# Designed miniproteins, single chains, continued (5), part 77

Each design is a single chain, and the fold is of that chain. pLDDT is the mean over its residues in the fold that is shown.

## One batch from the design tools (miniprotein)

Design m18661
Fold by ESMFold2-Fast:
Structure m18661 (fold): chain A 84 residues (1-84)
Amino acid sequence: MEELLRLADMNKNDEFSILQLISTLLLMGEYGNAIQLAKYALEKLGLEESPVILEYMGKAYDSLGETEKATSLYEKAAELRQKK
């Protein structure tokens, strides 16, 4: 996780690279680390309104059995995708 957080910091403003790192953690079953990286991206890299990052974070919470948190994140992501 610490190494991946450093990589995300080095790739500031590169949402695609951050999404690849989060998706890799999800594929490896590292759901807690995926959530931490997603939170870092939202809070520190100015990606607070990224629907894709919210969806990945929701998927990680859902995989951990935190269904209510996952649902809230999916709903927020859907709202952002519908924003005109």
Scores: mean pLDDT 74

Design m18662
Fold by ESMFold2-Fast:
Structure m18662 (fold): chain A 74 residues (1-74)
Amino acid sequence: MTPEERRARAERLIAEGSEYLHRGEPDKAVELFEEAVRADPTNPAAHAALAIAYDKAGQPEKAKEWFKKARELT
């Protein structure tokens, strides 16, 4: 998988997960954003999306960890 293919896959998963967040299903969003991070491990948007989903799922400690990781990716 090329860097462009990895980014495109992560973008699709982020869009899908964001739809679940909008519907009030943060647990489903976490699953999709975890896949986005696996697809593109250096993508700060994927890490930030996962952090938001953890916060909405009531896991603030995990949210803080993933926001920090997103920042470290510049």
Scores: mean pLDDT 84

Design m18663
Fold by ESMFold2-Fast:
Structure m18663 (fold): chain A 110 residues (1-110)
Amino acid sequence: MLSKDQLEKLADDEAELSKRLKELAKKYPSARDVLLKGAEVADKTSKKTKELIKKGDLEGAAKTAADGEEKISDLLEEAAAKIPDDIMSSFLLMQSSVERITSDVLKKKL
């Protein structure tokens, strides 16, 4: 069973990712719409996961985190394809992979 602390850490990481994607959207106009959509999904996922943790619904929190991380993974992969900076594109592809792996691990523990 996933601990409350592990789920809170995942939610905090999504909140931080949301901030970073908003900053990247200012720098990369070609990827702006996708980056802002990713930031919105990350922020909503963080807030909903924390809400469910407060209610004692750890299974619902894990499912919300997993579903959100899967969507974020797809959006980060799309954003990476639109960014002409190879280093930043590579960073977003790595982050996409982390989000995908975390989603899959969470789904297996439900």
Scores: mean pLDDT 87

Design m18664
Fold by ESMFold2-Fast:
Order: structure tokens, then sequence, then C-alpha cells
Structure m18664 (fold): chain A 63 residues (1-63)
């Protein structure tokens, strides 16, 4: 289901951010992602991966 897929995507984001965001909404995740980027916690490849995962969640939530 879309709900299970969104949960799996949030688990991948949690690994990248180093904290559990599985119960967070997309807006909260986006704020944390921006903070992580500003703090230099992520590589360029990890930033790209985060963006792709967040876009996939947004797409699934629109269905």
Amino acid sequence: SNEEKIKELKKEISKLLGKDVTNWNLEEIEREAVRAVILGKLSEEEVKKLGELMKEIEKLEKE
C-alpha cells in the first residue's frame, strides 16, 4: 500500500538524518533536512538522495 511505501521511505530518510522520522510529516522532515544540509552533516550524494526520497513521499501522498 502507499502507506507502507511511505513508511519505508521515511525509514531510509531516518538512516540519512541519523534520527527516527517515521512518525514525522513531510514538512517536519523537510525542516530537519535543511538543518542537516546547513550544518554540513550530509555529502552531496546524500543530499540528492534525501531530495529524491522526499519527492517520492510527496507524490504518494497526492494519490
Scores: mean pLDDT 84

Design m18665
Fold by ESMFold2-Fast:
Parts: sequence; C-alpha cells; structure tokens
Structure m18665 (fold): chain A 94 residues (1-94)
Amino acid sequence: MPKKEATEEDIEKFVEGLKNAAESMLNAGVSAEVVVAFILKEVEYFAENHKLSEELKEYLLKKLEEALREIQKKYPQMTEEQVEETVKRIREIL
C-alpha cells in the first residue's frame, strides 16, 4: 500500500488509542509480556504504513515513552525494566 504521510495529530491519536487498548488488556488480566508484544507490533505496523520524518519519529518515541510510563504507574504488573526495554525496542523499530 502507498504510505500515508503522518501528522502530529495522527501520532497523538495512535498513541492514545494504543494506551487505551493496552490499559484495557491489563485490566482484563492479560500479562505484561503479551501487552508489550502487542504495543511493539502496533508501532511496527504504524511505521510501515506511515511516512515519518526524523522529527516525527522522535515525537512518536517521546509520546510512546510518556504513555508507557503512565501505564506502568497505574499497572505495577508492568515493571520499570519492561518499560525501559520496550522503549529501547521501539527506538530500534523507528
């Protein structure tokens, strides 16, 4: 498929949707490992389907890191170590 150019609004909506989905999964008793795998797959799919400038990649990474830290604060079954490793893997995808 032709890649769509991403906007900051597209990134904000994506991250908010992803955070809501991840929180819903954790509330349903899904393991942190499965939720992390879901997040990484969704980020990879977004990056494959959207044209991202280096500035927008950095913005996406920042918003994802903020969302992951907010999730970790509410859901202690997701460890700080899992958040840091997830952020590292997102950086490798982008």
Scores: mean pLDDT 83

Design m18666
Fold by ESMFold2-Fast:
Structure m18666 (fold): chain A 78 residues (1-78)
Amino acid sequence: LSEEERQAALAHLDRLIAALRELREQHKDQPEIVAVVERLIRLLEEQKEAIRANDLERLRELDRRMQELGDELAELLE
């Protein structure tokens, strides 16, 4: 990843984390949704670390895990 690509990716992840924190607050009375959202936030924080380290293999693994949790969240949101 170039430095420009790295900075753009980090900014994008920060916006996603902020959106997930809002989603968690909106669904605070639904513990199943809160639990999945909290796991997604943790994975996004790990992706930020992997991007800073330029660890492409770790990013690929995290992308797969994010897809699985994202699908679970979509089902819970009805």
Scores: mean pLDDT 82

Design m18667
Fold by ESMFold2-Fast:
Structure m18667 (fold): chain A 78 residues (1-78)
Amino acid sequence: SLREKEQKLAAEILKALENEDAEKFIALAAEYADTVLRETVARHPEMSEEKLAEMERKRAEALAELKARVKEIIEELK
């Protein structure tokens, strides 16, 4: 299920953080966000196409911001 995938991804994200693997963390965070969006859509089948498109856009914006912020932190640690 999407719920089980979300829980698995959360555990893998924690392992990536423990291993200080920033690239893997970003990749897993992106997959986690996609999984959460898909779970939300599945739970709200009454959602309009316009609302779904808005949520997908917001997710993409949030992921881009997270990616940029993590890169800034890595560069600051150089």
Scores: mean pLDDT 72

Design m18668
Fold by ESMFold2-Fast:
Structure m18668 (fold): chain A 67 residues (1-67)
Amino acid sequence: MDEAMAKAIEILRATGSPAALAAAEAIEGKTPRQAFYIMIAELIRNATTMSPEDAKAMVEALNEIPV
């Protein structure tokens, strides 16, 4: 749903880090399924290098995506 996608983007943008902002831009305008795959790819790619705050925000945003 559009509301869930807007909430996911809001969570990422509220973090304010470059990684979270890039993820928000990457999923903006995508379908929920596309956004889900993008978020999973970013989480896997950055699993050992992202901060705990960024990881938490990305997981929280992923949980908002209705897929």
Scores: mean pLDDT 77

Design m18669
Fold by ESMFold2-Fast:
Structure m18669 (fold): chain A 91 residues (1-91)
Amino acid sequence: RTPLPLADIKEFKKMPKKHHDDLIKISGIMLRLVAANIDPSLQAEIEELEKMVEESKEKLDEMAKAGVISKEEADRLKKTLDDLVASIKKK
C-alpha cells in the first residue's frame, strides 16, 4: 500500500515512470522498516535495510533536483526513513 507521504505528492501520477517506480520501491522499504520495528526477528536484516535507506535518500535527492518532488517533500521522506532505522537500532 502507498504510505500517506507518497499519496500526498502532487504530480505523483504525472511523473516519469523511472521516478514513479523509484517512489514505489522507497514505499516498500518504509513498510519493511515498519515491520522490523514491530517484529524484533526482522532486525537481522538491519544492515541490508540501512543500505536500502541510503540508496533511497540518494534517489529522493535526485528527484528533488529534477523538480519531480519538492526539496521539503524529499527531506520529509528522508527523515521518516532515518527515524524508522533509529527506532530499530534503539531496541
Scores: mean pLDDT 72

Design m18670
Fold by ESMFold2-Fast:
Order: structure tokens, then C-alpha cells, then sequence
Structure m18670 (fold): chain A 85 residues (1-85)
């Protein structure tokens, strides 16, 4: 019974680490793209509300992923690695 509890805790920790690793990899991959988008929004729409800036950020990111097949492939590869576990 005690050994079963230790095994369950180990599984939970591994799942948590895998999810954090995935989010970290995606965040690192998209960071330079998001920084470019934020600079463009600040330049073109300095008076936009935070809600409008958020919506523009999502739109620009979606367009960038469609226009950059290599970036899209890298995101898909990270997603596939997570599915194989």
C-alpha cells in the first residue's frame, strides 16, 4: 500500500514535468515571434486598449504560423513528442 502511493506520486510528478517542458518549449520557440508582434502593435496602434492589443496579438500570431511552415512544423513536432508519451 505505501509502495503504491509512492508509485502514484512518481507518475504525477512525471506528467507535471512533461507538461511544463512542453509549455516551456512552445514559449521559447514563440518568444521572438511574439516580441516582433508586440513591437509592431506598439508602433501601429499605440492608442489601442489592452483587449484590442491581445486580439491583434492572437491574429498576428495565427497569420505568422500560416505564413511560416517551418515554425508551424516545429510547434507540431513538440506536440507530437508529447503525444508519443
Amino acid sequence: MIEDIENEIAKIKKEFENKLSYHRKVRELLKPVLEEIDKQIEKDFPNATEEEKFNMRLGYLTAKLHQDPELRKKVEEIREEEKKK
Scores: mean pLDDT 71

Design m18671
Fold by ESMFold2-Fast:
Structure m18671 (fold): chain A 88 residues (1-88)
Amino acid sequence: DPPVRLTFTARLAPGHAEAALAFLRGLAERPGVLAVEATLAADGTTADVTVDWASAAALGALLADPALAAEMRAAGITELTDIRVEPL
């Protein structure tokens, strides 16, 4: 299973940029994650995110985690847009 790159834009609740960026960068501690880059956009309400995964199966395992959606909402992430998955 080849390594893959996930890219997306995260929309952030007002006042939650620090918590959302900490959550997104904390994905680096998840099994199968190789690298995470999360950058707050100049508007202060969106973040550009890149996550490199050892395999598509590792990405799939995170997306199957029922806690993920609740953790994202708690961190102030309201929406994910421009979602792309590509080979590394």
Scores: mean pLDDT 85

Design m18672
Fold by ESMFold2-Fast:
Structure m18672 (fold): chain A 79 residues (1-79)
Amino acid sequence: SLEESIILARATVLVSAVHYNVEVAKKWKETNPQLTQQLIEEVEKDIRELEELLPHLPEHIKKKVTEAMREVRKQIDEI
């Protein structure tokens, strides 16, 4: 359905955003700790939105998104 397509598109954008923001945070952690903290806060907000979208995603996409969130959480814990 159109609604399902919109939810899937939003989840896809959020997954890309959390990966991008984590890589930028890692790059700048030594030279700009304030930017790194802001990016981590943005990632945490995006993860919360992804968790709200999870019940509405197809099962195979839920598994991929859940694994992506787990990996991103692990990466931010290492920053």
Scores: mean pLDDT 88

Design m18673
Fold by ESMFold2-Fast:
Structure m18673 (fold): chain A 84 residues (1-84)
Amino acid sequence: TTTYTLKVELKLDKEKKILTIKGTLTVTKDGKTETASFEEEVPTELSAGEIAEQLKKGLEALGATVKIPKLTEDEAVIEATKTV
């Protein structure tokens, strides 16, 4: 059994129209856990909520179960998990 857990944190700077994306992917297989992190800045005209909704749909299309524990106009937290 392998469990994939993705946590994505979004923060939008409205004045600069720049979205900061921080992600953490955790993979657990046979009791062993490995973690990888990334951080990117992307220009965007979309709200954090619109971006979170699109990301949720994409992750669910890949077979993940998605929850959004934080959603504001400027910030979102998305958690996705898939067990195989």
Scores: mean pLDDT 84

Design m18674
Fold by ESMFold2-Fast:
Structure m18674 (fold): chain A 101 residues (1-101)
Amino acid sequence: ELNEDQKELIEKYVKLAEENTEESRKELKKLAEEALEVLKGMDGSDEGVRDRARFFAKLVEALAKTGSENVKVFVPALEELSKDEDEVIREEALRALKALE
């Protein structure tokens, strides 16, 4: 379901999480904040919104597997999205949060 560009992007951020540096942490935090801005309050019945929400959840799941503390920067954005009025956005955010437990 993920295209080649999405897979490459996941590999890039997994490497950043594995570095476990302050610089990589800042880049991951920026990604989390950008995802929150793009998804918050959006309509999950839109295919593009749904695809972005699924991609973000898949990205966070992959990052969680690294065991890096830097992946915790996603928690505030995911907690906000887990309270979203849209069911698809809530479900994908909750799935990603569960991966970080």
Scores: mean pLDDT 81

Design m18675
Fold by ESMFold2-Fast:
Structure m18675 (fold): chain A 80 residues (1-80)
Amino acid sequence: GKKTITLTLPDGSVGTLEVDTSLSNWEIAEKVANYILTHSKDVLKGVGQALRVIGLALDNEDLSGEEFAELLDEWSKSLP
């Protein structure tokens, strides 16, 4: 299936990314990290956010792609 992830970027702008939930958590994290790096105006903060997404994939290898995409969506909504 597909899941839409809502991302709050370091500059406070909001973007959306559709991911295929049949992908591995690593592949989902790569797509989300690339989106952040491509769309973040603050390069250093964008790199930091992208690395946190990769860390979430490593910490949550046991989740399904759908569960991981939902985790990323909720995590991003909780950013200050």
Scores: mean pLDDT 80

Design m18676
Fold by ESMFold2-Fast:
Structure m18676 (fold): chain A 75 residues (1-75)
Amino acid sequence: AEALIAQAREHARRAVAALLAGDLEAARAHLRLAGEHLAQALAIDPERARAAAEALQAEMGAEIAANAEAVRAAL
C-alpha cells in the first residue's frame, strides 16, 4: 500500500506541475494514474489510502488556490 500511495503522490505532483505549465494533456494523464494507484491502495488498505487521498486533495487544492490568488492579485 505504501508504494502505491507514494506513486499516487508523485503522479499528483506531476499533474499539478503540468497544469501550471499549461500542459492539460499531461495533467490529465498524471491525474488518471494517481487515481488508479489510489484505487489499488484502497483495495489493500482502505483506511490508510483514504487518509492519503484526503491529504493529496488538500495539497493539490492549496496549490491551485495559491495560483488563483496570484492571478487575482495581478488584476
Scores: mean pLDDT 74

Design m18677
Fold by ESMFold2-Fast:
Structure m18677 (fold): chain A 91 residues (1-91)
Amino acid sequence: MLSEAEKEEARAQFEAELEKLRKKVKTEDEKKALEILEELARQIIDDDFNEEELRKKLRELYELLAKIKGKTLPEEEVEERIEEIVEEVLK
């Protein structure tokens, strides 16, 4: 799997993407969704997850994003980011 150096690079890349999203979020629901996304990214990078748990948390994140999307985060960027994470992990 990922080496220690590769894990650090992956963390930096995910943090950069999360930082872009943080500039757009302001509500409590948005912050909670970002926290879940950040936790998922860290678990994936550290290889401390299983597929079932990963999908469950992503589903919860997606439902939060769907709830707030038309209110505070109308962009498709957040959903595309989730898809990218899942595909990158599972391939």
Scores: mean pLDDT 65

Design m18678
Fold by ESMFold2-Fast:
Structure m18678 (fold): chain A 69 residues (1-69)
Amino acid sequence: DSSEQQRQEQEEQLYHQAVTHLRKAREFEKQGKDDQAAQHRALADQYYAQLSPEGQARFQEFRDIITYG
């Protein structure tokens, strides 16, 4: 079942890209680098849009923790 494994690998890669760019955006915001922060937020949104509904729910939970926790 290589197709299912490949789909799971792609989903995890997209998820990791989305959270990585969200983390980078936050770090650039802390440094006052608003332009770079905006670029990374846009990239996070692009990866988020490619996630399954389950992946999107995971990302929203992570975003809420990093923003409000």
Scores: mean pLDDT 83

Design m18679
Fold by ESMFold2-Fast:
Structure m18679 (fold): chain A 95 residues (1-95)
Amino acid sequence: SMERELLLATLQVYTSSTVSGLNSIKDTMSDFEKKQLKRFQEALDLANKGDGIKALDVLIEHYKEVAKTGDEETKQRAQRMVKFLEEQKRKLEEL
């Protein structure tokens, strides 16, 4: 459907933009940023193959881990991101 294609395209742009931004600072990356780069690159590769559900699962896992290990503000932002991504996954599963 057009809705599925739009969601996949949005996911591709989001993951590609994040990967590009992180690659621009690769020589100064924290361990957290290296892990984020690896997971977003995996999600981008999956989205490019048309596997949006698996791409979303990778991102959900990343933000669930951030929600467990970050400070309170980081945890709250990560929890909101998990909810948002789980909603996008539900939409893709219904298409």
Scores: mean pLDDT 84

Design m18680
Fold by ESMFold2-Fast:
Structure m18680 (fold): chain A 73 residues (1-73)
Amino acid sequence: SNLEEALETLERDAEELEKLAEETGDRETAIRGYERGLGELEKLRKVAPPELLPRIEELEERLREAIRRLREE
């Protein structure tokens, strides 16, 4: 489904941002990417079927934790 594909894309984008942040140290770009991801997840959460909610919630927590770690430095 389009919603499942969107979630898969956001999951891949998060993995790529994590890798880029580790390799480059560009915290600002990573934070902006994670914030964008959270905005897209918020939209997706409002229309997602119950089966996708645990995956959305897991990714939201991962992105929030990543932002928190980068900002607490």
Scores: mean pLDDT 84

Design m18681
Fold by ESMFold2-Fast:
Structure m18681 (fold): chain A 71 residues (1-71)
Amino acid sequence: SRALYLTAYHEMLRGLLSLGVPEEEARRIAEAFARAVVKHPERSKELAERVFGLVREGRLEEALEYAESQI
């Protein structure tokens, strides 16, 4: 669903920017996350918790790789 994609994208992007993630990296992670959520909507909370967990540890590259691995 495009609506689910846009909601997941904007919510993740907002969260990442609030944590101080640079805009370009935040957009890339948010795009991958939103695509993963569209594929696995039942896992949206689990996916978000893992992405934010990695980001809080400064592991931005791993957060992107994790999200992409779920697409």
Scores: mean pLDDT 90

Design m18682
Fold by ESMFold2-Fast:
Structure m18682 (fold): chain A 113 residues (1-113)
Amino acid sequence: MEPKLIGKGEAEDADGNKVTVEIYEVDGEVRLEFRTEDGRPPPTEAIAKAVGDAVAETARKYGLPKEFAEEIGREVARGLLDGDFPGAARRVSEKAKELGYEKAAEVFERLAD
């Protein structure tokens, strides 16, 4: 099956280089991809911001209110900065499940892999 884009985030580093993060669903898997315009590794803070925004958009697409989607995005971004991205993705999956957003929870659980 063709990849389906479910979330997207963008950020810039201090030099104005654009970082784009996209979250795709393909063949039952969830994949996170990032791209930079200059081909150099971006600062971790720029990647974390773009990841957080992509996760927040995914959460909103699956029905979470704006405030909770933004909180989930910040938690995943913080997890990336702390070197525990899988743990953060798992925590936001549990939170979404507790709020009754089972499809969002499933997506975030797969993102933790």
Scores: mean pLDDT 78

Design m18683
Fold by ESMFold2-Fast:
Structure m18683 (fold): chain A 76 residues (1-76)
Amino acid sequence: EQVIEDAIRAAAGGTELGNFYGGGLSAGLTMASPKGEHVTPEQASEAGYLGALKAGGTENEAQMARDGAEVAARIG
């Protein structure tokens, strides 16, 4: 719950400078914390996607954020 909301905020904040992949990485790292060990890479991907859209990103940019979040979550 809280971890997913924190990840969405992290993704949105990370995209303020137009770095949608970096926003996704921020979301994935949030989900990969000890608090997020029970969440899936798919949930991290959705958080990155939603965060990018909240920051005004296009569908393609949201997909970049999704990819970044999935990579970070899988590694963590």
Scores: mean pLDDT 66

Design m18684
Fold by ESMFold2-Fast:
Structure m18684 (fold): chain A 82 residues (1-82)
Amino acid sequence: MELSEEEKKVLEEILKKTGLSEENLIEAIKKVLNIPLTEEPLSEEERGELIKKFLEESKDPVKEVLEADIEIGIELIKEGVS
């Protein structure tokens, strides 16, 4: 998938504002798009397609990524609490 110049700028802004690693960003994007979190690595094409879909659907990408990252953290805490 090809990212537009605008999409690339938004992606860089998300990374800078959230402070997330690229791996954590991809996990947050999967959560926003309701894609199951898997331990399997994405191909570069799949990663690009995922990012493009997220940016097309998201009105507030930084906010949605931060909210998804928090939600993932809550899920991990709940797994540790019976």
Scores: mean pLDDT 72

Design m18685
Fold by ESMFold2-Fast:
Structure m18685 (fold): chain A 87 residues (1-87)
Amino acid sequence: SLEQVKKVLEAIREAANGRDTFTLEEIEAALDKVEGLSPGQKAVILANIRRVAGGRETVSFDEVLEAIARAFGISLETVKKIAEELE
């Protein structure tokens, strides 16, 4: 749901503490704090983030938005609009 996308984005932004880059460990820890996110949904999100990372230990916030769009099957434009509402 769009509410779950918003909660995921809020948790990841909070973990970054104002930074534009994230480690995969920080993202995994942030996802663990999201209420109502199933282990299967978390696994799909993390798999998409690792794919975008391409073997790197860090990803940008834009790359996180792309991974979430793919994981939830929604447009990148929709994810970006939700992220903008969190500012």
Scores: mean pLDDT 80

Design m18686
Fold by ESMFold2-Fast:
Structure m18686 (fold): chain A 87 residues (1-87)
Amino acid sequence: SELERFLEETRRRLLEEPVEVYRRLLAEGVSPEEAIARAVALAEELKREALEYLRNVLRTGGPRTVLELDRWVEEAERRVRELAAAD
């Protein structure tokens, strides 16, 4: 379904894009602290954009979907923090 495809793409973006931004900012000489903050901010932005699309375009997005998005944001934040700890 369109909803399933959208949620799969949103999950992929949340797992990949904050990590990519973190690594890019480090390569540009941004501090690890600032790079983490910006990567986490992107995860929150992606969640807001996804909820807006679900409500305005797909006309869905009940509490269960919000909880799934929250879990994916938490996973994105965890991945960024794990990279920061390894670097």
Scores: mean pLDDT 84

Design m18687
Fold by ESMFold2-Fast:
Structure m18687 (fold): chain A 65 residues (1-65)
Amino acid sequence: MEEVNIANEVQRAAIENGVDSSTALKIGLKLMEVPAEEQTKETIRRILLENGVSKEKADKVVAAL
């Protein structure tokens, strides 16, 4: 069964939107602390914002998922 790793998807989208790989990795690790059902676009966006990603970039990352 093909599973998309939300952490990997968010990391890729973040890097694509100009977030450094180290910051993208940190965001991915934060997402792994969140229960799978809570890994919603809303929660992902919040974690991005908490880790210094701008609202516009966070929205783009979430839209790419």
Scores: mean pLDDT 76

Design m18688
Fold by ESMFold2-Fast:
Structure m18688 (fold): chain A 73 residues (1-73)
Amino acid sequence: MNELEIELAVAIMGGDAERAVALAEEIDPRDAAGLYLAGLGAARQGDLEAARRALTRAAELGFEEAASALEEL
C-alpha cells in the first residue's frame, strides 16, 4: 500500500474531509476508488460540495458505487 493511500485512510478516519479529497486527487486523479472513498469521507463530515466533486469524478471514471452515492446526497 502506498504511503499516500495510508494518509488518505487516516484522513478519512480522522474526519478531515478536505485533506482526504486533496490526497485522493494527488494520488491519482484517475483512481475512481480513491475518489469514491474521499467523497464518502466528505459526505460524513457534512461537506456536501467536496463530496459531490469527488463522487462526480469517480462516477465519470465508471465507478458505479459513486453514482449511487451521488443520488443519496
Scores: mean pLDDT 70

Design m18689
Fold by ESMFold2-Fast:
Structure m18689 (fold): chain A 75 residues (1-75)
Amino acid sequence: SELERDRELLRRVREEAAALSEAERERARAAARRLLEAAGERDEALLEQVEEEALLHTAGLRLEGVEPSAEARAL
C-alpha cells in the first residue's frame, strides 16, 4: 500500500540521517538556523524543529542520490 511505502521511505530516510557524519549534521542544522535567524525567528523550539527537518531533508536527498544544494540544506 501507499502508506506502507511511505513508512518504509521514512524508515530509510531516518537511517540515512543517522548515518550522516557529525560534520554533515552540523552543517545542515547551522544552515537552517542561520536562514531562520536572518528572517527574525527567535523561537528556540521552532529553530530546533526546523534544524531536525533540514537534517531529514538532507538525508532524503542523499538517499535519492542527489547532492543537497545550499538552499536545500537551509530548508
Scores: mean pLDDT 64

Design m18690
Fold by ESMFold2-Fast:
Structure m18690 (fold): chain A 96 residues (1-96)
Amino acid sequence: SPREETIELFRLLAIQGEIVLAMDRLVRRHQTPEMRAARDAILADLRRAQASTDRREQLRILRENAERVIELGKDDPVVRETGESALEVLRALEEE
């Protein structure tokens, strides 16, 4: 339904915003070229997800990047929890 599609859109936008904030936190904390490159790669993937008209591709890109955030933020509970929460929502959406 149009209402369910609108709710899903807002949920996906919220997840993307939280991933951006988590990566900014990691870049600020680590200040390495490697972490900046990881952030830039994730931001490029988020833009690719936003440009996609394929729901399956959009959800796959976001899931893969949530998993990357968990891996990059292993030693940061805030970043890890952000990635884990995003992954839970994305998996639930893939089952709908």
Scores: mean pLDDT 87

Design m18691
Fold by ESMFold2-Fast:
Formats: sequence, structure tokens, C-alpha cells
Structure m18691 (fold): chain A 78 residues (1-78)
Amino acid sequence: SETERLITAIDLLVRWIESGELDPERYYPKEELIERLMEETGWSRSTVEEVVETLVGMGLLEERGDELRVRAERLSRR
């Protein structure tokens, strides 16, 4: 389901931040984040792009032109 894909993507972003592979204070090229999510999940590009758009709409990713930043403070809320 879409919800399961969103949870998986959020979990991956949290893991990358915790491992130091992703700096939550930095913007990254959108293409780099999309390709990394595709590599880790095995999802199609269109599926990853839809997930990224949803995360941006939810305020969990901040979009600046062709770059994205992870809003770590929003991902850690339960």
C-alpha cells in the first residue's frame, strides 16, 4: 500500500540520518535521493517519485529547486 511505502521511505531516511550517511541540515540533489531510495527499496522510479512528492507535501522533505532536505525533527515525532 502507499502507507507501507511511506513508512519504509521514512524508516530509510531516519536510518541514513542516524548512520551519518545523510545530514539533516544539508540539501541534496533530488535525483541522488531518488536513486538511493530506488536502490534500497527496489521500487520503480515513478513509485519513488510519488513517495518523494507525498513526503514533500507532508513537510517531511523540504524542496528547494532541484534539491531536497530531510526535516529530521518531523520524522522523529510519534
Scores: mean pLDDT 82

Design m18692
Fold by ESMFold2-Fast:
Structure m18692 (fold): chain A 106 residues (1-106)
Amino acid sequence: MPLSEELVRRAEEAAERLERDPNDEEARHELVIVAAEALLEQARALSPEVAEILARALERIRATPDAAEREYILERALIEARLLLRQSPENRALAEEELARLEAER
């Protein structure tokens, strides 16, 4: 499905703020939330299993006060969604490596 105009606008605004100031934590947080919401809208039309992963991640992101933990939750969910979709052996291997790296950083 097409993304809502509001989600596109919010993503562009957050990205522009980060380009001007890479340390803008508020813009980084907004970008994480908007990315999760946008992916959930797309996933609901294409794959109910991917939509479930993203919906659970979004609920956790909204409930989490720590910015680094919110980013970790989103990255983790995106890797899990890519693994589930099994798009190619190369993409699966890369996603598994990214997941192992993300876990090692904790």
Scores: mean pLDDT 71

Design m18693
Fold by ESMFold2-Fast:
Structure m18693 (fold): chain A 91 residues (1-91)
Amino acid sequence: DEEELRRLREEHERRLRELEELIREAIESGEEAAIEEVVERLHEELLALIDEALARGLLSEAEAAELKARLEAGKPVLREHLREAARRLRE
């Protein structure tokens, strides 16, 4: 219970550090593959948070489904923002 929560927190912190490095690489390189990797990784992390909240009774099934749909719809917007940031950095 509490031990599992601590383990999940430590894993989440490690994944956040990995995400920070991926974001840096995507912005510095401007490579499409790196940008897509960041988008997919952020999507996976946010889905995991939604699933955790659902499992803990903090969200209803309907609320979780709505949030997941919004995350999916947000992927193209995030991709364009990362592309724009990479373009500006390269100027």
Scores: mean pLDDT 79

Design m18694
Fold by ESMFold2-Fast:
Structure m18694 (fold): chain A 64 residues (1-64)
Amino acid sequence: SLEEEIEKVRQELADIDQRIATLEAMKEKASPETKAMIDSAIATLRQRKAELQNRIKELEEKLK
């Protein structure tokens, strides 16, 4: 159902937020090379988060 899809997307957003927080914490003690890799990973996760936020809006509109 659309409601189940929305719940799954919300769970994925929560997981992404947790991953970003973990990566930010790891970055504080990382080498310059590792920091660059972490920044790339965070950027990818932030792009995915934006896509999922748009997905939720589209799904919520369809429920109306």
Scores: mean pLDDT 86

